# Designs tried in a protein design run: designed miniproteins, single chains, continued (4). Part 100

Each design is a single chain, and the fold is of that chain. pLDDT is the mean over its residues in the fold that is shown.

## One batch from the design tools (miniprotein)

Design m15469
Fold by ESMFold2-Fast:
Order: structure tokens, then sequence, then C-alpha cells
Structure m15469 (fold): chain A 89 residues (1-89)
């Protein structure tokens, strides 16, 4: 189930990225292009970003990072990623 956990992590991270860009009135062209190149619907992710708070997305990502770190044994990468997310909340 590592692939499924990675996909869940990627989805939440994309949604959080869109949410932060919208909050800061930043250009989303790079995110839109990246999603479209991978066959993903930008509008569906944008809708999820509007429906979910930054705090909820940060909590979800922290949980996914903890699970991935536990399975992969990447302690230092986990600590850095969590600290970066906490700075956004």
Amino acid sequence: SMAKKQEEYNEINIVLTIKLLKKNNEDMSEVREALEENGLDFEEYEKKAEETSIEELVEKLKKEIEELAKKQGKYEEKEKAIAELEALA
C-alpha cells in the first residue's frame, strides 16, 4: 500500500499548494500545467482546495508524512517536512 499512501500524500500536497497560492493571490499556471501534463483535472483539485482549510490539509499531510517516514525510515526528511508544514499553518 506504499503506492496508495504516496498517491494520497501527492493529492493532499497538490490541494494544499493550490490553497496557499490562492490565499496569497499567486500565479497557478505552473501547478495547472503540471497537473494537465499528468492527465489530472486542475478544476477538481481547485474545488477540493476551496472546500478544505489549510489547517486540515496540514494535519492530513503531517499524518501521511509520519506514515511514509515509518515505512521508509527517513527520519530527517520527515522532521524537515513537518516543520515546513507547521510554518504554513
Scores: mean pLDDT 73

Design m15470
Fold by ESMFold2-Fast:
Structure m15470 (fold): chain A 75 residues (1-75)
Amino acid sequence: GIESVLDLAAAGDSEGAQRAAREILETIEKLHGKEAAIQAGETLKRAIREARDAGRIPPESADAVIEAIEEQVEK
């Protein structure tokens, strides 16, 4: 879930965090539809921004994950 994305980003695994975020959102869209995926993406972006602002995630990793979330919900 969200915790896995945050943990990977905090560890500096930007690619792993991006992949985890995309997989979560794709799964939500397939099971619950596009609107649910959009809402989950907004929740995840908020968590990433809060973790970045708290210094738990490097800004570069946070920005890359946010971009991956936005790309995934635009599909």
Scores: mean pLDDT 83

Design m15471
Fold by ESMFold2-Fast:
Formats: structure tokens, C-alpha cells, sequence
Structure m15471 (fold): chain A 75 residues (1-75)
């Protein structure tokens, strides 16, 4: 279900946050990318409050991925 996909997105986001805190940039990017794909699916196919939450989460993890990708290239 879309609700289950949203929950999977939150799980991947947490894995990304934990990896980022540990300094594991590659693992953080991979986890955030997985989270973004789940949230994007919920945003595109969902409706109402779930769609709004998914859009917000997708935007947040997209920003994190871009920031970490730039950090990796510039280090």
C-alpha cells in the first residue's frame, strides 16, 4: 500500500540519518535515495494528507542527497 511505502521511506530516511551521523557518506546517500524513491511514489500516486507529507519528506531527503554528493565530490 502507499501507507506501507511511506513507512518504508521513513525507515530509509532514518538509516540515512544514522549513516550521516556516523560519517558514512556513501551509505547515507544510498539510504536517502531509497527514501526519496518511496516518498516520490507516494507523492505521485497518493492523495490528501499522505501526499502532502510525502512531498515534504521527498524534498527534505533530496536536499540531503545533493548536499552529501557535493561534499563527496569536493573532498
Amino acid sequence: SLEERFESGLKYKKEGDDAEKAGDVDTAIEAYDKAEKEFDTVFREGSGDLQVKARKESEAVSVKVLKLAVEKVTS
Scores: mean pLDDT 83

Design m15472
Fold by ESMFold2-Fast:
Structure m15472 (fold): chain A 92 residues (1-92)
Amino acid sequence: MTKEEYIEKLRELAKKLEADLTDEQIKAIVESLNEEEMEILLEAAEFMAEAKEFVETYNIEEDKEKMEELEKKAKEKQEEIEKRLKEIKEKK
């Protein structure tokens, strides 16, 4: 994926997440990270955007099972991201 594609995807995800990130900050993030780190960041941001949409669509207080599934997915994704970041750090 090109740097321009990463910038565009992050911009879209930042809007969905209502993150106060400027275009300059998004470009700085893309320029500071390598390709593997960018892929991890995009996967994390995409998961967070999906989780936000899910919470907005459903009354989570009434649906305990859906909340438990979301929490499980969040934990699994966090562990996956942490593992991948450690592997990248050890290769440096």
Scores: mean pLDDT 72

Design m15473
Fold by ESMFold2-Fast:
Structure m15473 (fold): chain A 100 residues (1-100)
Amino acid sequence: SEKSKEDVEIAVKLIVDAVKGAVRYPHSREEIVKNLTELYEEIQKTFSEEDLKYMAEKLREEAKKSKDPKEKELLLAIAEALENRTSAEEFRKRLMAIAK
């Protein structure tokens, strides 16, 4: 529905802002990635498969707009995790490795 697309757009904005924070603020990185992992688990429980695919597509669009290679790689990793239903533990580990 149009309303579910609005919720996806809000989730995408929250993810993009968190990714930028994780890259920019190394001392807050672990906490930001932990919070993003918790958001990821709630997203997987809340959104339909169609909405998760749409979210992944929007994250790939945001990755194309980013000039920062770590932001780009993090956004693409999150998009892939949403499509593949990656575990929260693997999600957190991968994001921490990229954001270094």
Scores: mean pLDDT 87

Design m15474
Fold by ESMFold2-Fast:
Structure m15474 (fold): chain A 66 residues (1-66)
Amino acid sequence: MDMLLQAQQQVAQLTSEAARARAQGDLESARQYAQQATDLTRRTLASLGNPHADEVESGADEVAAE
């Protein structure tokens, strides 16, 4: 489970760096940090034992609003 914790920390840091760069007017760096955060999130999810999670929104019998 260390991968998830470390990935979340890195994503948070990259997001903070992006916000900081934007505050400084450095939009290029801000975009790079934001892209790295997104990329890291996707890679982390892909590395999980079960990255498939389409069951929740698949619909059918589980979706009931009555």
Scores: mean pLDDT 68

Design m15475
Fold by ESMFold2-Fast:
Structure m15475 (fold): chain A 73 residues (1-73)
Amino acid sequence: HMKPLKKVSKEELEKRIEELRALDEEYGMPDSARATLDGLRKLVEKGENLETVAAILDEMLAQRPALEAAKAR
């Protein structure tokens, strides 16, 4: 509630990061995806570029079916 122009909160982004962590535990993400996620976690901790972080997290979550397919092989 500190920034009235932002619709995405730090708490909301942390929940998306936890969802991606759960996907990594279940399906196993590539190291490059884990490195990206670690970088995004640091940005959320600092409260920087939260809108950009949200967009990247949404893009990664949209790849869930591809992670499932890769694990099934």
Scores: mean pLDDT 71

Design m15476
Fold by ESMFold2-Fast:
Structure m15476 (fold): chain A 53 residues (1-53)
Amino acid sequence: MELTVGELAVRLARAGIAPPAGADYTDVKTAEELVDRLVAEGRITREQAEALL
């Protein structure tokens, strides 16, 4: 994986997007899985997810 979940969390914070609490994504293993979950929860758009990866 080129991007870790931790690196994605930093990118989310810099973009002004609040990631879910750590407990909410404990089952997420990859940055791609995290963005898919955020899109499913309506926290970010698909376009934003692509820009973050």
Scores: mean pLDDT 69

Design m15477
Fold by ESMFold2-Fast:
Structure m15477 (fold): chain A 81 residues (1-81)
Amino acid sequence: LSEKIREAIKKGLEKAKEDIKKGIYKSDEEVKEMIKRAEEAGDLGMAELLRRALEFGNKEAQTIWVHVAEEILKLQEELKK
């Protein structure tokens, strides 16, 4: 797994979390970019979650996927040893 790709995903999630706190949600293009990053990182579960958020275009769904993706990244780091 590329450290550069993983760092980009973390940075994207932190920005998304901050934006949502300010009432700013991701555009469809931004979500598509995050899907590509998740796929490049080999995180197919996160990529599928992001595709679902994009399909519904729901602000509530976008809020949920940011939290879930952050937890998935934490778990993956813990499992790495």
Scores: mean pLDDT 67

Design m15478
Fold by ESMFold2-Fast:
Structure m15478 (fold): chain A 77 residues (1-77)
Amino acid sequence: MGREMAENLTRVTSETVRRLAKKHSREQAERQMELLLGIDEPLILNALLGSGVPPEEAVRFVEEGRRRVREALREAV
């Protein structure tokens, strides 16, 4: 459950960031991306921990998700 939620949220945020890159300047899209990541990361971490994922693994998933979202923006510009 928590892993699927985390993967789905990361995917949705990546798609949102690609959309932002098409409608906004790179600087504005980057600022909005960082705000979205600040909201998403605690939710992902709590969902993973609540589902019994070990803390080290949960942190790694959050870090990898952050990397994927940032790469999605980079690819869109």
Scores: mean pLDDT 82

Design m15479
Fold by ESMFold2-Fast:
Structure m15479 (fold): chain A 73 residues (1-73)
Amino acid sequence: MKISELSEEQKKKALEAGAKKLQEARPVPEDVAKDAIEALMEGKASAAEAADVLGTSPSSVSAALKAAQEAAE
């Protein structure tokens, strides 16, 4: 799902849910977590690339992306 297809409210909820899930795995600033989730949702980054940048696991990034997508629906 591309973030550009979401309403402003859905985008906000998706980014907040994804960022929160990502922060549970690795303590990162909320803005950094939201940027990572947005890039993943737009297909600009893979889970492995985001995991390397954030210092976490690809499985944690994938779980955060899933949480963001579920919150957007």
Scores: mean pLDDT 77

Design m15480
Fold by ESMFold2-Fast:
Structure m15480 (fold): chain A 60 residues (1-60)
Amino acid sequence: PKYRATVKDLVTGKELTVEVEAEEGTPEEEIKNKAIEKASEKLGKDATGEYEILSFEEIK
C-alpha cells in the first residue's frame, strides 16, 4: 500500500507532502518514520531535524 503524509518542519514552518510505499502489515510508526526521512531528504540543507506529521492517509 501507498501512503501520503504532510510533514512540517517545526523550526522553519515549512511543510512538504510526501508519498511512501510500505509492505502490508508495516506498523504505522515505521511508515511515518519513512515519510519524515523522505521529507528531510527533500528539504536538504533547510532540514532542522524537528518534524511533525500534520496528516497521514493511505492512498488507494
Scores: mean pLDDT 76

Design m15481
Fold by ESMFold2-Fast:
Structure m15481 (fold): chain A 64 residues (1-64)
Amino acid sequence: SDAALRARAEAARRAGEAAARQGDLKTAVHHYEVAAILYTLLGDDAAAREAAARARELSKQLGW
């Protein structure tokens, strides 16, 4: 069920976006990392790299 896996990846990315808008950077990093893993499992390299890059940028703001 690649469609179900993609829906979960997109839900994780949207949750990360929402958490980042609310200033909950720790929660945002977690959701973007989950999205990156799910996109990698789908073979969607571009989406996986974008989610991972967003997680890294937010982690820098946290000093992690």
Scores: mean pLDDT 89

Design m15482
Fold by ESMFold2-Fast:
Structure m15482 (fold): chain A 65 residues (1-65)
Amino acid sequence: TAAVLAEFERVVRAALEEEDEAEAVERVGKWLVAHQDRLDPAAVRAILLAHFPEAHAERLFSLLR
């Protein structure tokens, strides 16, 4: 849903503001695994690419089953 995607984008922004890049990647990865069944993969990929370098975005996206 749009609400879950908005929550995801807030988690990504908060992680990047509060943590270093490696810790932000770990925090976002844990959130994605916990919520994977509720997320549109294409929208998740777009948000990840907007906020992370492509290599990190692809690694995070690969956590989705």
Scores: mean pLDDT 78

Design m15483
Fold by ESMFold2-Fast:
Structure m15483 (fold): chain A 87 residues (1-87)
Amino acid sequence: MEKIDVHKLVEETAAAWAANDPRVSNVEVEKLSETEARLSLDVTIDGKTYHVTVTAKKLSDNELELHGTITAEDGTVYESSTIDVAE
């Protein structure tokens, strides 16, 4: 198995969400470093727009840390972090 390519994974995820969900807009991918990329997008639900940011950081050849932030229109921020382990 090839080592995790964090930039490729984030770009492929961004493309899939942009193609498959009509509520998703303003999809942006930013390369932060050789081991870190950020995905930002807006989701509109019931006329309200939420700004979603997910940062993917490569910890090892098979480990990826995902940090997600959801910002509501009123400025409320929800954060979550998880570590995903590939085969």
Scores: mean pLDDT 76

Design m15484
Fold by ESMFold2-Fast:
Structure m15484 (fold): chain A 76 residues (1-76)
Amino acid sequence: AKEKLEKAKELAEKAAKSKDTEEAKRLVIEAGRLLEDVDPKLAKGALEAASLNDLAFIKKAAREVAERAEEILKEL
């Protein structure tokens, strides 16, 4: 559980800082999948943002995933 959240946060933070749409998309998809058990709505939103192939939307979704993972980690 904790290890998945730490990985999700790491991947999402990398996606949020990426200047490459393909890299950001790959990272946000992986991060979203790691959150599926703890926040399925956010995970779905991240996957939907990735499908749009828009770097700005992908980065926004990545920031939301990173923030949510950080919140849950602080409560563990």
Scores: mean pLDDT 81

Design m15485
Fold by ESMFold2-Fast:
Structure m15485 (fold): chain A 106 residues (1-106)
Amino acid sequence: SNAQQQTAQAVAGVDAALARMEELAKKSRELSKYFPEAGKIADEIEADLARHRAGVAEALASGNPQGKTTALQNILAQADADVARHEKKLEETIKKYLEEMKKQLE
C-alpha cells in the first residue's frame, strides 16, 4: 500500500542517515588520537546516534501506521540535521589542524 511504501522509504532514509552518523563517529574517534576536540565530537555523534536508534525502535513498535511514518520522518529530519552539523564541526576541526601543521613546517 501507499502507506507501507512511505514507511519503507522513511526507514531507508533513516538507516542511511544513521549509517553516515556512525561513519562520522568512527572518523572522529580515529582523529582523537591526534587532538582531543575530535574525541568530543565523536562522543556527541555517538550520543545522537543512540538517541535516534532508540527513537526508531519506539516508532517501529507503534501500532499507529500514520504516527509511525510521521515519527520516522521527524527522526530522519533530525538525523540529517545532526549529520550536517557534525560534518561541519569535523571539517572545521580538520582544517584548523592542517593549518597549524602547515604553519609549523614553514
Scores: mean pLDDT 85

Design m15486
Fold by ESMFold2-Fast:
Structure m15486 (fold): chain A 81 residues (1-81)
Amino acid sequence: METRTVLTLTEEERELNREFSRRVREIEDKLRAGELSLEEAIERIEEETRKLLSQIKNPEIQASVEGLTRIIIARLRQEAA
């Protein structure tokens, strides 16, 4: 099988990425419900990103996670504007 964009993830890294996505979704849902401010939601997402990055040893996967986080934060800022 040939793919150009798939990183070799360990089972642990896949589990961490799924949990991260779930946590981000919970934060976004709370923001939309008015339970969190935009500032609080962004801070929570950045904290979850730091936790995930501390558990990932592969620098390419770290860069991918950071890129995803920037996209999420930019989208939330646009939705709040």
Scores: mean pLDDT 75

Design m15487
Fold by ESMFold2-Fast:
Structure m15487 (fold): chain A 87 residues (1-87)
Amino acid sequence: PIVFTEEEIAEAERKVAEELERLRELARAAGAPDAASEEARAAARRLLAEAPSVDELDAAARALGPEVVLAVAELLGEAGLEQLRAA
């Protein structure tokens, strides 16, 4: 079993936050707003639940536009942080 210290968790949380900010900057450059709307987040949640593979998730999110891509990135980052905190 892998066990993380509070310091290791804090460092991982910082790195995840930095990566999420970088993804937000890329999405903004592509025309997305600073934060995904509730509609975009709802679409992203549906795609995450229904997509059978990462490739299909990526293709479907890109087809719906940069705001949905941002929403998927935000939800995955939030889930990653929650998993780190639950460990």
Scores: mean pLDDT 68

Design m15488
Fold by ESMFold2-Fast:
Structure m15488 (fold): chain A 89 residues (1-89)
Amino acid sequence: AKTNIEELIKIALEQDNKALARQVVLELLQFQNPDGGFSGAPGLKSHIGTTLFVAQTLKNLLKRFPGLFDDAPEELQRAQRGIAFGKNF
């Protein structure tokens, strides 16, 4: 949920917790659509507001924790695609 994910983001940044930051990114990527955008649940069409929030969060977490997905290039590519999709709005 958005309220719970926002608290996890805060804790990851406050505690410099790379493992928690990785968990947050993986959780957000579960809601990614084939177009690279995001919705509130699997199977729903991409929403502008949800996509912008997720894209900004991914950008912030990847900037704060460089190398977060050095062992998972596919997940990094998915995150980057989501950030790029957010730029279209």
Scores: mean pLDDT 77

Design m15489
Fold by ESMFold2-Fast:
Structure m15489 (fold): chain A 75 residues (1-75)
Amino acid sequence: SIKEGLKLMEEAQELVRKAKEAEKQGNYDAAIELLEEAIRKLQEAAKLMPNLADSLAELIKRLEERIAELRKKKE
């Protein structure tokens, strides 16, 4: 349902916020885990809201790129 999809998007936004705070603290492992959970929630939201699928796919791609950058910072 749309209501369920919107809830997943809100949960993903909160996870992205927490990931940013973890990164600021140098906790790259925690930041990566939080971003991976956010991506899972956005993938579920995209299935529930096909009209937003393109926008959510672009957001997922940006989060995947951020995870790759964080993995490089860990060495």
Scores: mean pLDDT 88

Design m15490
Fold by ESMFold2-Fast:
Structure m15490 (fold): chain A 70 residues (1-70)
Amino acid sequence: SHMEELKKRAEELAFKAFMEAYIYGVETGNYEEVLKAINEISDIYREALQTGNFEEAEKKIKEIIEKLKK
């Protein structure tokens, strides 16, 4: 279904965001920012699982990825 595809895209993006957080951590040594990012990503995806709003989750997770890259 369309919702299942949106969910899968949000899930894949969340995994990419987790990887970017780990890369940020190994490059900077700032583990507090890594933990903060992981918690934010997890909360966003969990909320989307409850509400079905995977489009908003995708947008928010992309913002976190952009923040972590620079």
Scores: mean pLDDT 84

Design m15491
Fold by ESMFold2-Fast:
Structure m15491 (fold): chain A 100 residues (1-100)
Amino acid sequence: SKEDEELIKKVAKKIYELAKKNPEKESQFKAVLGLEEISEESLYEYFKRKLEEVKDDPELVEKVKKLLEEVLKSKTPEEALKHLLELEVLLALYYMERAI
């Protein structure tokens, strides 16, 4: 949806700005997200694909969006990384349940 697109754009910009202001933390963002490059575009495409992958599970979509909103509220790279790790764990558990 348009609202989801706007949320993803804001999250991508927030993470990019945190990484740009804290270059020493950029490698941690890359590691958590599995990305070779931290840019607004790479981050936008990442979160867009993750929401698309879980679109058929409304409860999971809601949980993902709540974590993305927490990333937007983050004041430090450490706070943002915490919520991104929570997101990655949530997605990993979802993929594992579907593989079993």
Scores: mean pLDDT 85

Design m15492
Fold by ESMFold2-Fast:
Structure m15492 (fold): chain A 63 residues (1-63)
Amino acid sequence: SHMAALQAALRQAVIDEVAQALQNQLNIPYQQAYQLAVQVVRQDPTASVDELIQQGIQIYQQQ
């Protein structure tokens, strides 16, 4: 549906933004940053971008 497509696009935009921020802050390959971004967005889909970035950093540091 039209609404489902818009929701998917917004979710993808959040994933991309989080991935870029994680790549820059952690100095890791984009593929690894993207996997972290997908993981944190899936775990907490209602969190802000700043919260998702912080969660991604914590997961990476704890491994």
Scores: mean pLDDT 85

Design m15493
Fold by ESMFold2-Fast:
Structure m15493 (fold): chain A 108 residues (1-108)
Amino acid sequence: MEEAREYRDKGLEAYKKKDYETAVEYFTKALELKPKDATSQGYLGEALIKLNSKDKKLAADLYTFAGEKRYTLGQYEDAVEYYELALKADPNNERARELLENAKALVK
């Protein structure tokens, strides 16, 4: 869909400018509209890895945001992976911990 493509293109532009926070937000929105878009999935992962090296707390918040979007799509296994990455970045992220427990209950 055109809107998913627009978000993906905006994410790519942000990624090229090394604005990884904005890239994560746009790729996450693209994946809400088109969950199997491999380009958006790949660049979301890369942007989150780049952020994790600079600002662990911000990376944890953005991993949690990406996980919440996967959770709303019923993709609980993917949500678990994002919440686990959030807790690896910031073990004290209470929001990610609570959401991880909830998502794991739904994967069982």
Scores: mean pLDDT 81

Design m15494
Fold by ESMFold2-Fast:
Formats: sequence, structure tokens, C-alpha cells
Structure m15494 (fold): chain A 88 residues (1-88)
Amino acid sequence: AEKELKEALKELQEAIEKGDEQQALDLIGQIMVLAVELIDQGDLESVEEVVKRLRELAKKAKELGLEKVAEALESTADYLERLIEQAK
């Protein structure tokens, strides 16, 4: 899960930089599933780093005019952050 998550985050950054909105949204969905698996395994620290990364990518997406991608990133980060708080 962690290795797959790191690769998905890398692909997401590339999709955002290319302006590939559909690919970015698909990758956000994959990242959410992988991050939830890590929370279930008790790896909250890795998911906290993912939340920070998603917030950074949301800012970048906004700067590039990818508003739908930025909104999806912020919503996913908010969701994962709530799950982390419930697990603490």
C-alpha cells in the first residue's frame, strides 16, 4: 500500500502539471482507497504525510486553473484528516 501510494502521488503530480483533469481525478480516488487501507493498518503517520501532500497539490492545481481537481484534493484531504482524528 505505501509504495503504491507514493507512486500514485507521483503520477498525480504529473497529471496536474499536464492539465489531465480526468487522470488526476482517477488518481485521487486510488490515493483515497490506499490511504484508508493504511489507516486500517494503523499507519497514521504515512497518511498524515499524504494529507500534507494533497494540500500542496491542491494549491498547485488552483494555480493552474484546475478548480475541480483542487476541490477533490481538499475534500479528500479533509476526509482522511477526519479518519486520522477518529483513529487517535
Scores: mean pLDDT 85

Design m15495
Fold by ESMFold2-Fast:
Structure m15495 (fold): chain A 60 residues (1-60)
Amino acid sequence: SPTRFVALQVRAVGLQIEAEMLGREDLVSKAREALKTLFEDPEKGEKLVQEIDAELARAR
C-alpha cells in the first residue's frame, strides 16, 4: 500500500530524530539504514523500523 509505505518512511525519520535526541548514534545509523532499505526491500525495511522502535521503547 502506498499509504503504508509513506507511513513507514515518516516513522523511520521520527525514530532517527528520537535516537539523535537520546544520543544513540547506533540507532541513528540503523534508522538511516531502515529508510534506505524501505526503497530496496520494503518487508526488510519494515522489520528494521519495528526493531528500532522496540529498542527505543525501552528508553521511554
Scores: mean pLDDT 82

Design m15496
Fold by ESMFold2-Fast:
Structure m15496 (fold): chain A 100 residues (1-100)
Amino acid sequence: SEEEFVEKLLEEFRKKVEEIAEIAVEDPSKVDEKIEELKKWLKEELKKLSKESRYAFFQRARDILLELYEKYKDNPKAQEAIEKVSEAVGEVWEEIEEEE
């Protein structure tokens, strides 16, 4: 079902954002590359969803980003990377809306 696909996509999104946060601490030079990979992946996966399911994804993705930002509160580099991911997610939303 599309609902099951959204749940799987959100779990993969969480894992990818956590990976980016960890990379920001260990090798910050790779963060921008990983964010671009995330944007490409998100755009392709979200194109498979209806407008309603994409909206639901973005609302819940925002909640995941807020949760992860709090999780990494003692790590400024990880928080900065999560802020960059948040901006990138917004860019993907705008780009998909302009194409539809």
Scores: mean pLDDT 87

Design m15497
Fold by ESMFold2-Fast:
Structure m15497 (fold): chain A 81 residues (1-81)
Amino acid sequence: KLEEVEERYQRLVEAAKKRGRTLSPALIAALLVDNGYDPEAIIEFAKKNNDERAIRAVKLTVEGKDEELSRLILEEIQRDK
């Protein structure tokens, strides 16, 4: 469900802040896929937020392209929200 994805995203952001970190949308999307959330639901959530990085992260996670995913996450953390 889209609502479940949004709530999980919010919890991850707050947990990261509590530890002095900022989580990228790409990292959050990858974590949601790994925890069994529907990739299509995550993509729909990302589309609503104009977050193409999260869409790409979902696809890379599903395809098992861990090196590409890692690079994407690091670039987004360094560059922009």
Scores: mean pLDDT 71

Design m15498
Fold by ESMFold2-Fast:
Structure m15498 (fold): chain A 69 residues (1-69)
Amino acid sequence: SIDDQLRMLRSFVETGAYGLPGVTGDVLDIYVKQGFISREEAEELKLASYNHDLDKALELVDEIGKRLG
């Protein structure tokens, strides 16, 4: 479900694995292929990961949740 995918994305960001640029790119590309997030949302999350900006990454996850809810 979308709620399960949102919880998985939030968990991925919170566990610190998100801070690894290669891992972030691969995971986000899967989410785009699944239709869960847009390419634009994925690129914003990749940029937040590159900048080690956890607060921005969590803000973006919350915005995705609002769009999908």
Scores: mean pLDDT 76

Design m15499
Fold by ESMFold2-Fast:
Structure m15499 (fold): chain A 100 residues (1-100)
Amino acid sequence: RPSLAEQLAAMRDLLLATLAQAAAETDPARRHLLISSARGLVDLLTRWIEEHSDDEELKELAREFAARFHAALDAEDYAGARELLTEFSERALALIRRRE
């Protein structure tokens, strides 16, 4: 089975690709679908961390990230959402590796 670190890295890469596509998308319907997919992936990632980690710092980081990420998407700030995802993934991977 993939480790929590491997799952986080895979979801990060998928989210980064989805955000890049959304930022470049000119069709509002396709953009909305991409944004909905990104929101679902963040919710799935947060749930995955809650189920597979006993690190309260990591869980709090994931909850804070999800709230800020959804707010950035509501503001159509895709660059800000990308920066939030990058910061979150670096901090989360450091926390996961610290406990290994």
Scores: mean pLDDT 84

Design m15500
Fold by ESMFold2-Fast:
Structure m15500 (fold): chain A 78 residues (1-78)
Amino acid sequence: MSPEELEHETEVGVLEVAAAVELLVGKKALEKGDAEAVRESAERLLEIAEKLKALGEEELAEEVRKRAEELLKKAEEA
């Protein structure tokens, strides 16, 4: 693996872990009825999706974005 390949793989991996953590936090906040915490987690997911898109991971970015939008919708209902 080249240094550039390793850098890209590491950056994508870090963002994937960050997205997983924010999804977990958002789901737990939703279970507690904490709409503000759900919105904060969804906003962080949208930021992660934008960073993934900038790295060329458009399909993964779209998946993260859709999950963030679902959390935002549920936050308004919670």
Scores: mean pLDDT 81

Design m15501
Fold by ESMFold2-Fast:
Structure m15501 (fold): chain A 96 residues (1-96)
Amino acid sequence: SMAEEEERRMEEALERAREILKELGLELTPEQEEEARRAFRAAVEGYKTGKPVPLRLTDFAVALLVSLALYIYVHEPDEEEIEELLKKLKEELKKL
């Protein structure tokens, strides 16, 4: 069904974003993972409806996961694009 395909796309985006975070040395707690999943679902709904959903994400890792998952969901980047994104993120994190 359309709903099942949509759920799969969202789960795939979250999984790919989590893999990127793991490569960056960022691990989320189970509580942070649940917060990120809820925030990501809200962000996807906001994107689809064109109505901004205010997200208050104070945890850096949660905010990064949600942002990456939304980017992947919207743009459906291929493996090469993900590798380039990961390289850029590694360079930016070294500046912190």
Scores: mean pLDDT 79

Design m15502
Fold by ESMFold2-Fast:
Structure m15502 (fold): chain A 82 residues (1-82)
Amino acid sequence: GAEFARQAAGLAIAVGLSEEKAAALREAIEAGDVAAAAPLVAELVRLLAKYLGVSEEDVKRGLIEAAREDGSEALVAAVSAV
């Protein structure tokens, strides 16, 4: 939902995504726009993997689990597309 999109954008900014890209990610998730979200999610996954010192595969799995718990089908689809 909208709260999860806000949290995802906040996390993206915290790990080094620009404010403009984080805002675009939030809008894409809230709109269910998987095509717009996918390249932003790909960048977020790379930044999170570097920040946490884990694999991109581990980040993707964690994001999918969190998105499923919130019911954000658009984010599940976007993470799966990258």
Scores: mean pLDDT 81

Design m15503
Fold by ESMFold2-Fast:
Structure m15503 (fold): chain A 58 residues (1-58)
Amino acid sequence: MKAEMDEQALAAAALLEQTPLSAEQAQAIIGAVQAGRDKGLISPAAADRVIAAARAAL
C-alpha cells in the first residue's frame, strides 16, 4: 500500500502552497513526484496534487 508515501506527498503539497519556488526547485519536485508515480510509490491523485501545488508556486 502507498499510504505512507501518499501522506508525505500531501503534506509536501500543503507546504508548497505556502512556499515560493524557483523554476529549478519546482521542476525538481515535479520530476521526483512523477518518477514516484511511475514506479507506483505514490498514487496518481497524490502526485497530481503535489504537481499542481508546485506549478502554482512558480
Scores: mean pLDDT 74

Design m15504
Fold by ESMFold2-Fast:
Structure m15504 (fold): chain A 58 residues (1-58)
Amino acid sequence: MTMNDVFEDLSKEQDLSVEYLKNFSRTFLKKDMDQLSPFEYAQTLSEVFGVPVEYLLE
Protein backbone atom coordinates (compact mmCIF):
# COMPACT_ATOMS: atom_id res chain seq x y z
CA MET A 1 0.00 0.00 0.00
CA THR A 2 1.37 3.43 -0.96
CA MET A 3 0.89 6.64 1.03
CA ASN A 4 -1.28 7.99 -1.78
CA ASP A 5 -3.54 4.90 -1.58
CA VAL A 6 -3.96 5.39 2.19
CA PHE A 7 -4.84 9.08 1.73
CA GLU A 8 -7.38 8.21 -0.99
CA ASP A 9 -9.02 5.53 1.19
CA LEU A 10 -9.26 7.92 4.16
CA SER A 11 -10.53 10.73 1.91
CA LYS A 12 -13.43 8.48 0.86
CA GLU A 13 -14.00 7.01 4.35
CA GLN A 14 -13.94 10.36 6.23
CA ASP A 15 -15.23 12.57 3.37
CA LEU A 16 -12.15 14.80 3.67
CA SER A 17 -9.78 16.03 0.96
CA VAL A 18 -6.40 14.35 0.50
CA GLU A 19 -4.72 17.77 0.81
CA TYR A 20 -6.51 18.43 4.12
CA LEU A 21 -5.30 15.09 5.50
CA LYS A 22 -1.69 15.82 4.43
CA ASN A 23 -1.74 19.36 5.87
CA PHE A 24 -3.38 18.15 9.10
CA SER A 25 -0.82 15.35 9.58
CA ARG A 26 2.13 17.69 8.89
CA THR A 27 0.85 20.51 11.12
CA PHE A 28 -0.70 18.51 13.98
CA LEU A 29 1.61 15.47 14.16
CA LYS A 30 4.80 17.42 13.26
CA LYS A 31 5.93 14.57 11.01
CA ASP A 32 6.76 14.48 7.34
CA MET A 33 4.21 11.95 6.14
CA ASP A 34 6.15 11.36 2.91
CA GLN A 35 9.07 9.98 4.97
CA LEU A 36 7.06 7.63 7.19
CA SER A 37 6.95 3.89 6.51
CA PRO A 38 3.49 2.50 5.63
CA PHE A 39 3.24 0.96 9.11
CA GLU A 40 4.25 4.17 10.94
CA TYR A 41 1.83 6.19 8.82
CA ALA A 42 -1.03 3.72 9.41
CA GLN A 43 -0.28 3.77 13.17
CA THR A 44 -0.36 7.60 13.20
CA LEU A 45 -3.66 7.74 11.29
CA SER A 46 -5.11 5.03 13.55
CA GLU A 47 -4.34 7.20 16.60
CA VAL A 48 -5.62 10.44 15.00
CA PHE A 49 -8.81 9.14 13.35
CA GLY A 50 -9.56 6.13 15.59
CA VAL A 51 -9.50 3.52 12.79
CA PRO A 52 -7.91 0.08 13.23
CA VAL A 53 -4.30 -0.16 12.00
CA GLU A 54 -5.07 -3.55 10.42
CA TYR A 55 -7.76 -1.95 8.23
CA LEU A 56 -5.36 0.72 6.94
CA LEU A 57 -2.65 -1.88 6.16
CA GLU A 58 -5.18 -4.27 4.56
Scores: mean pLDDT 63

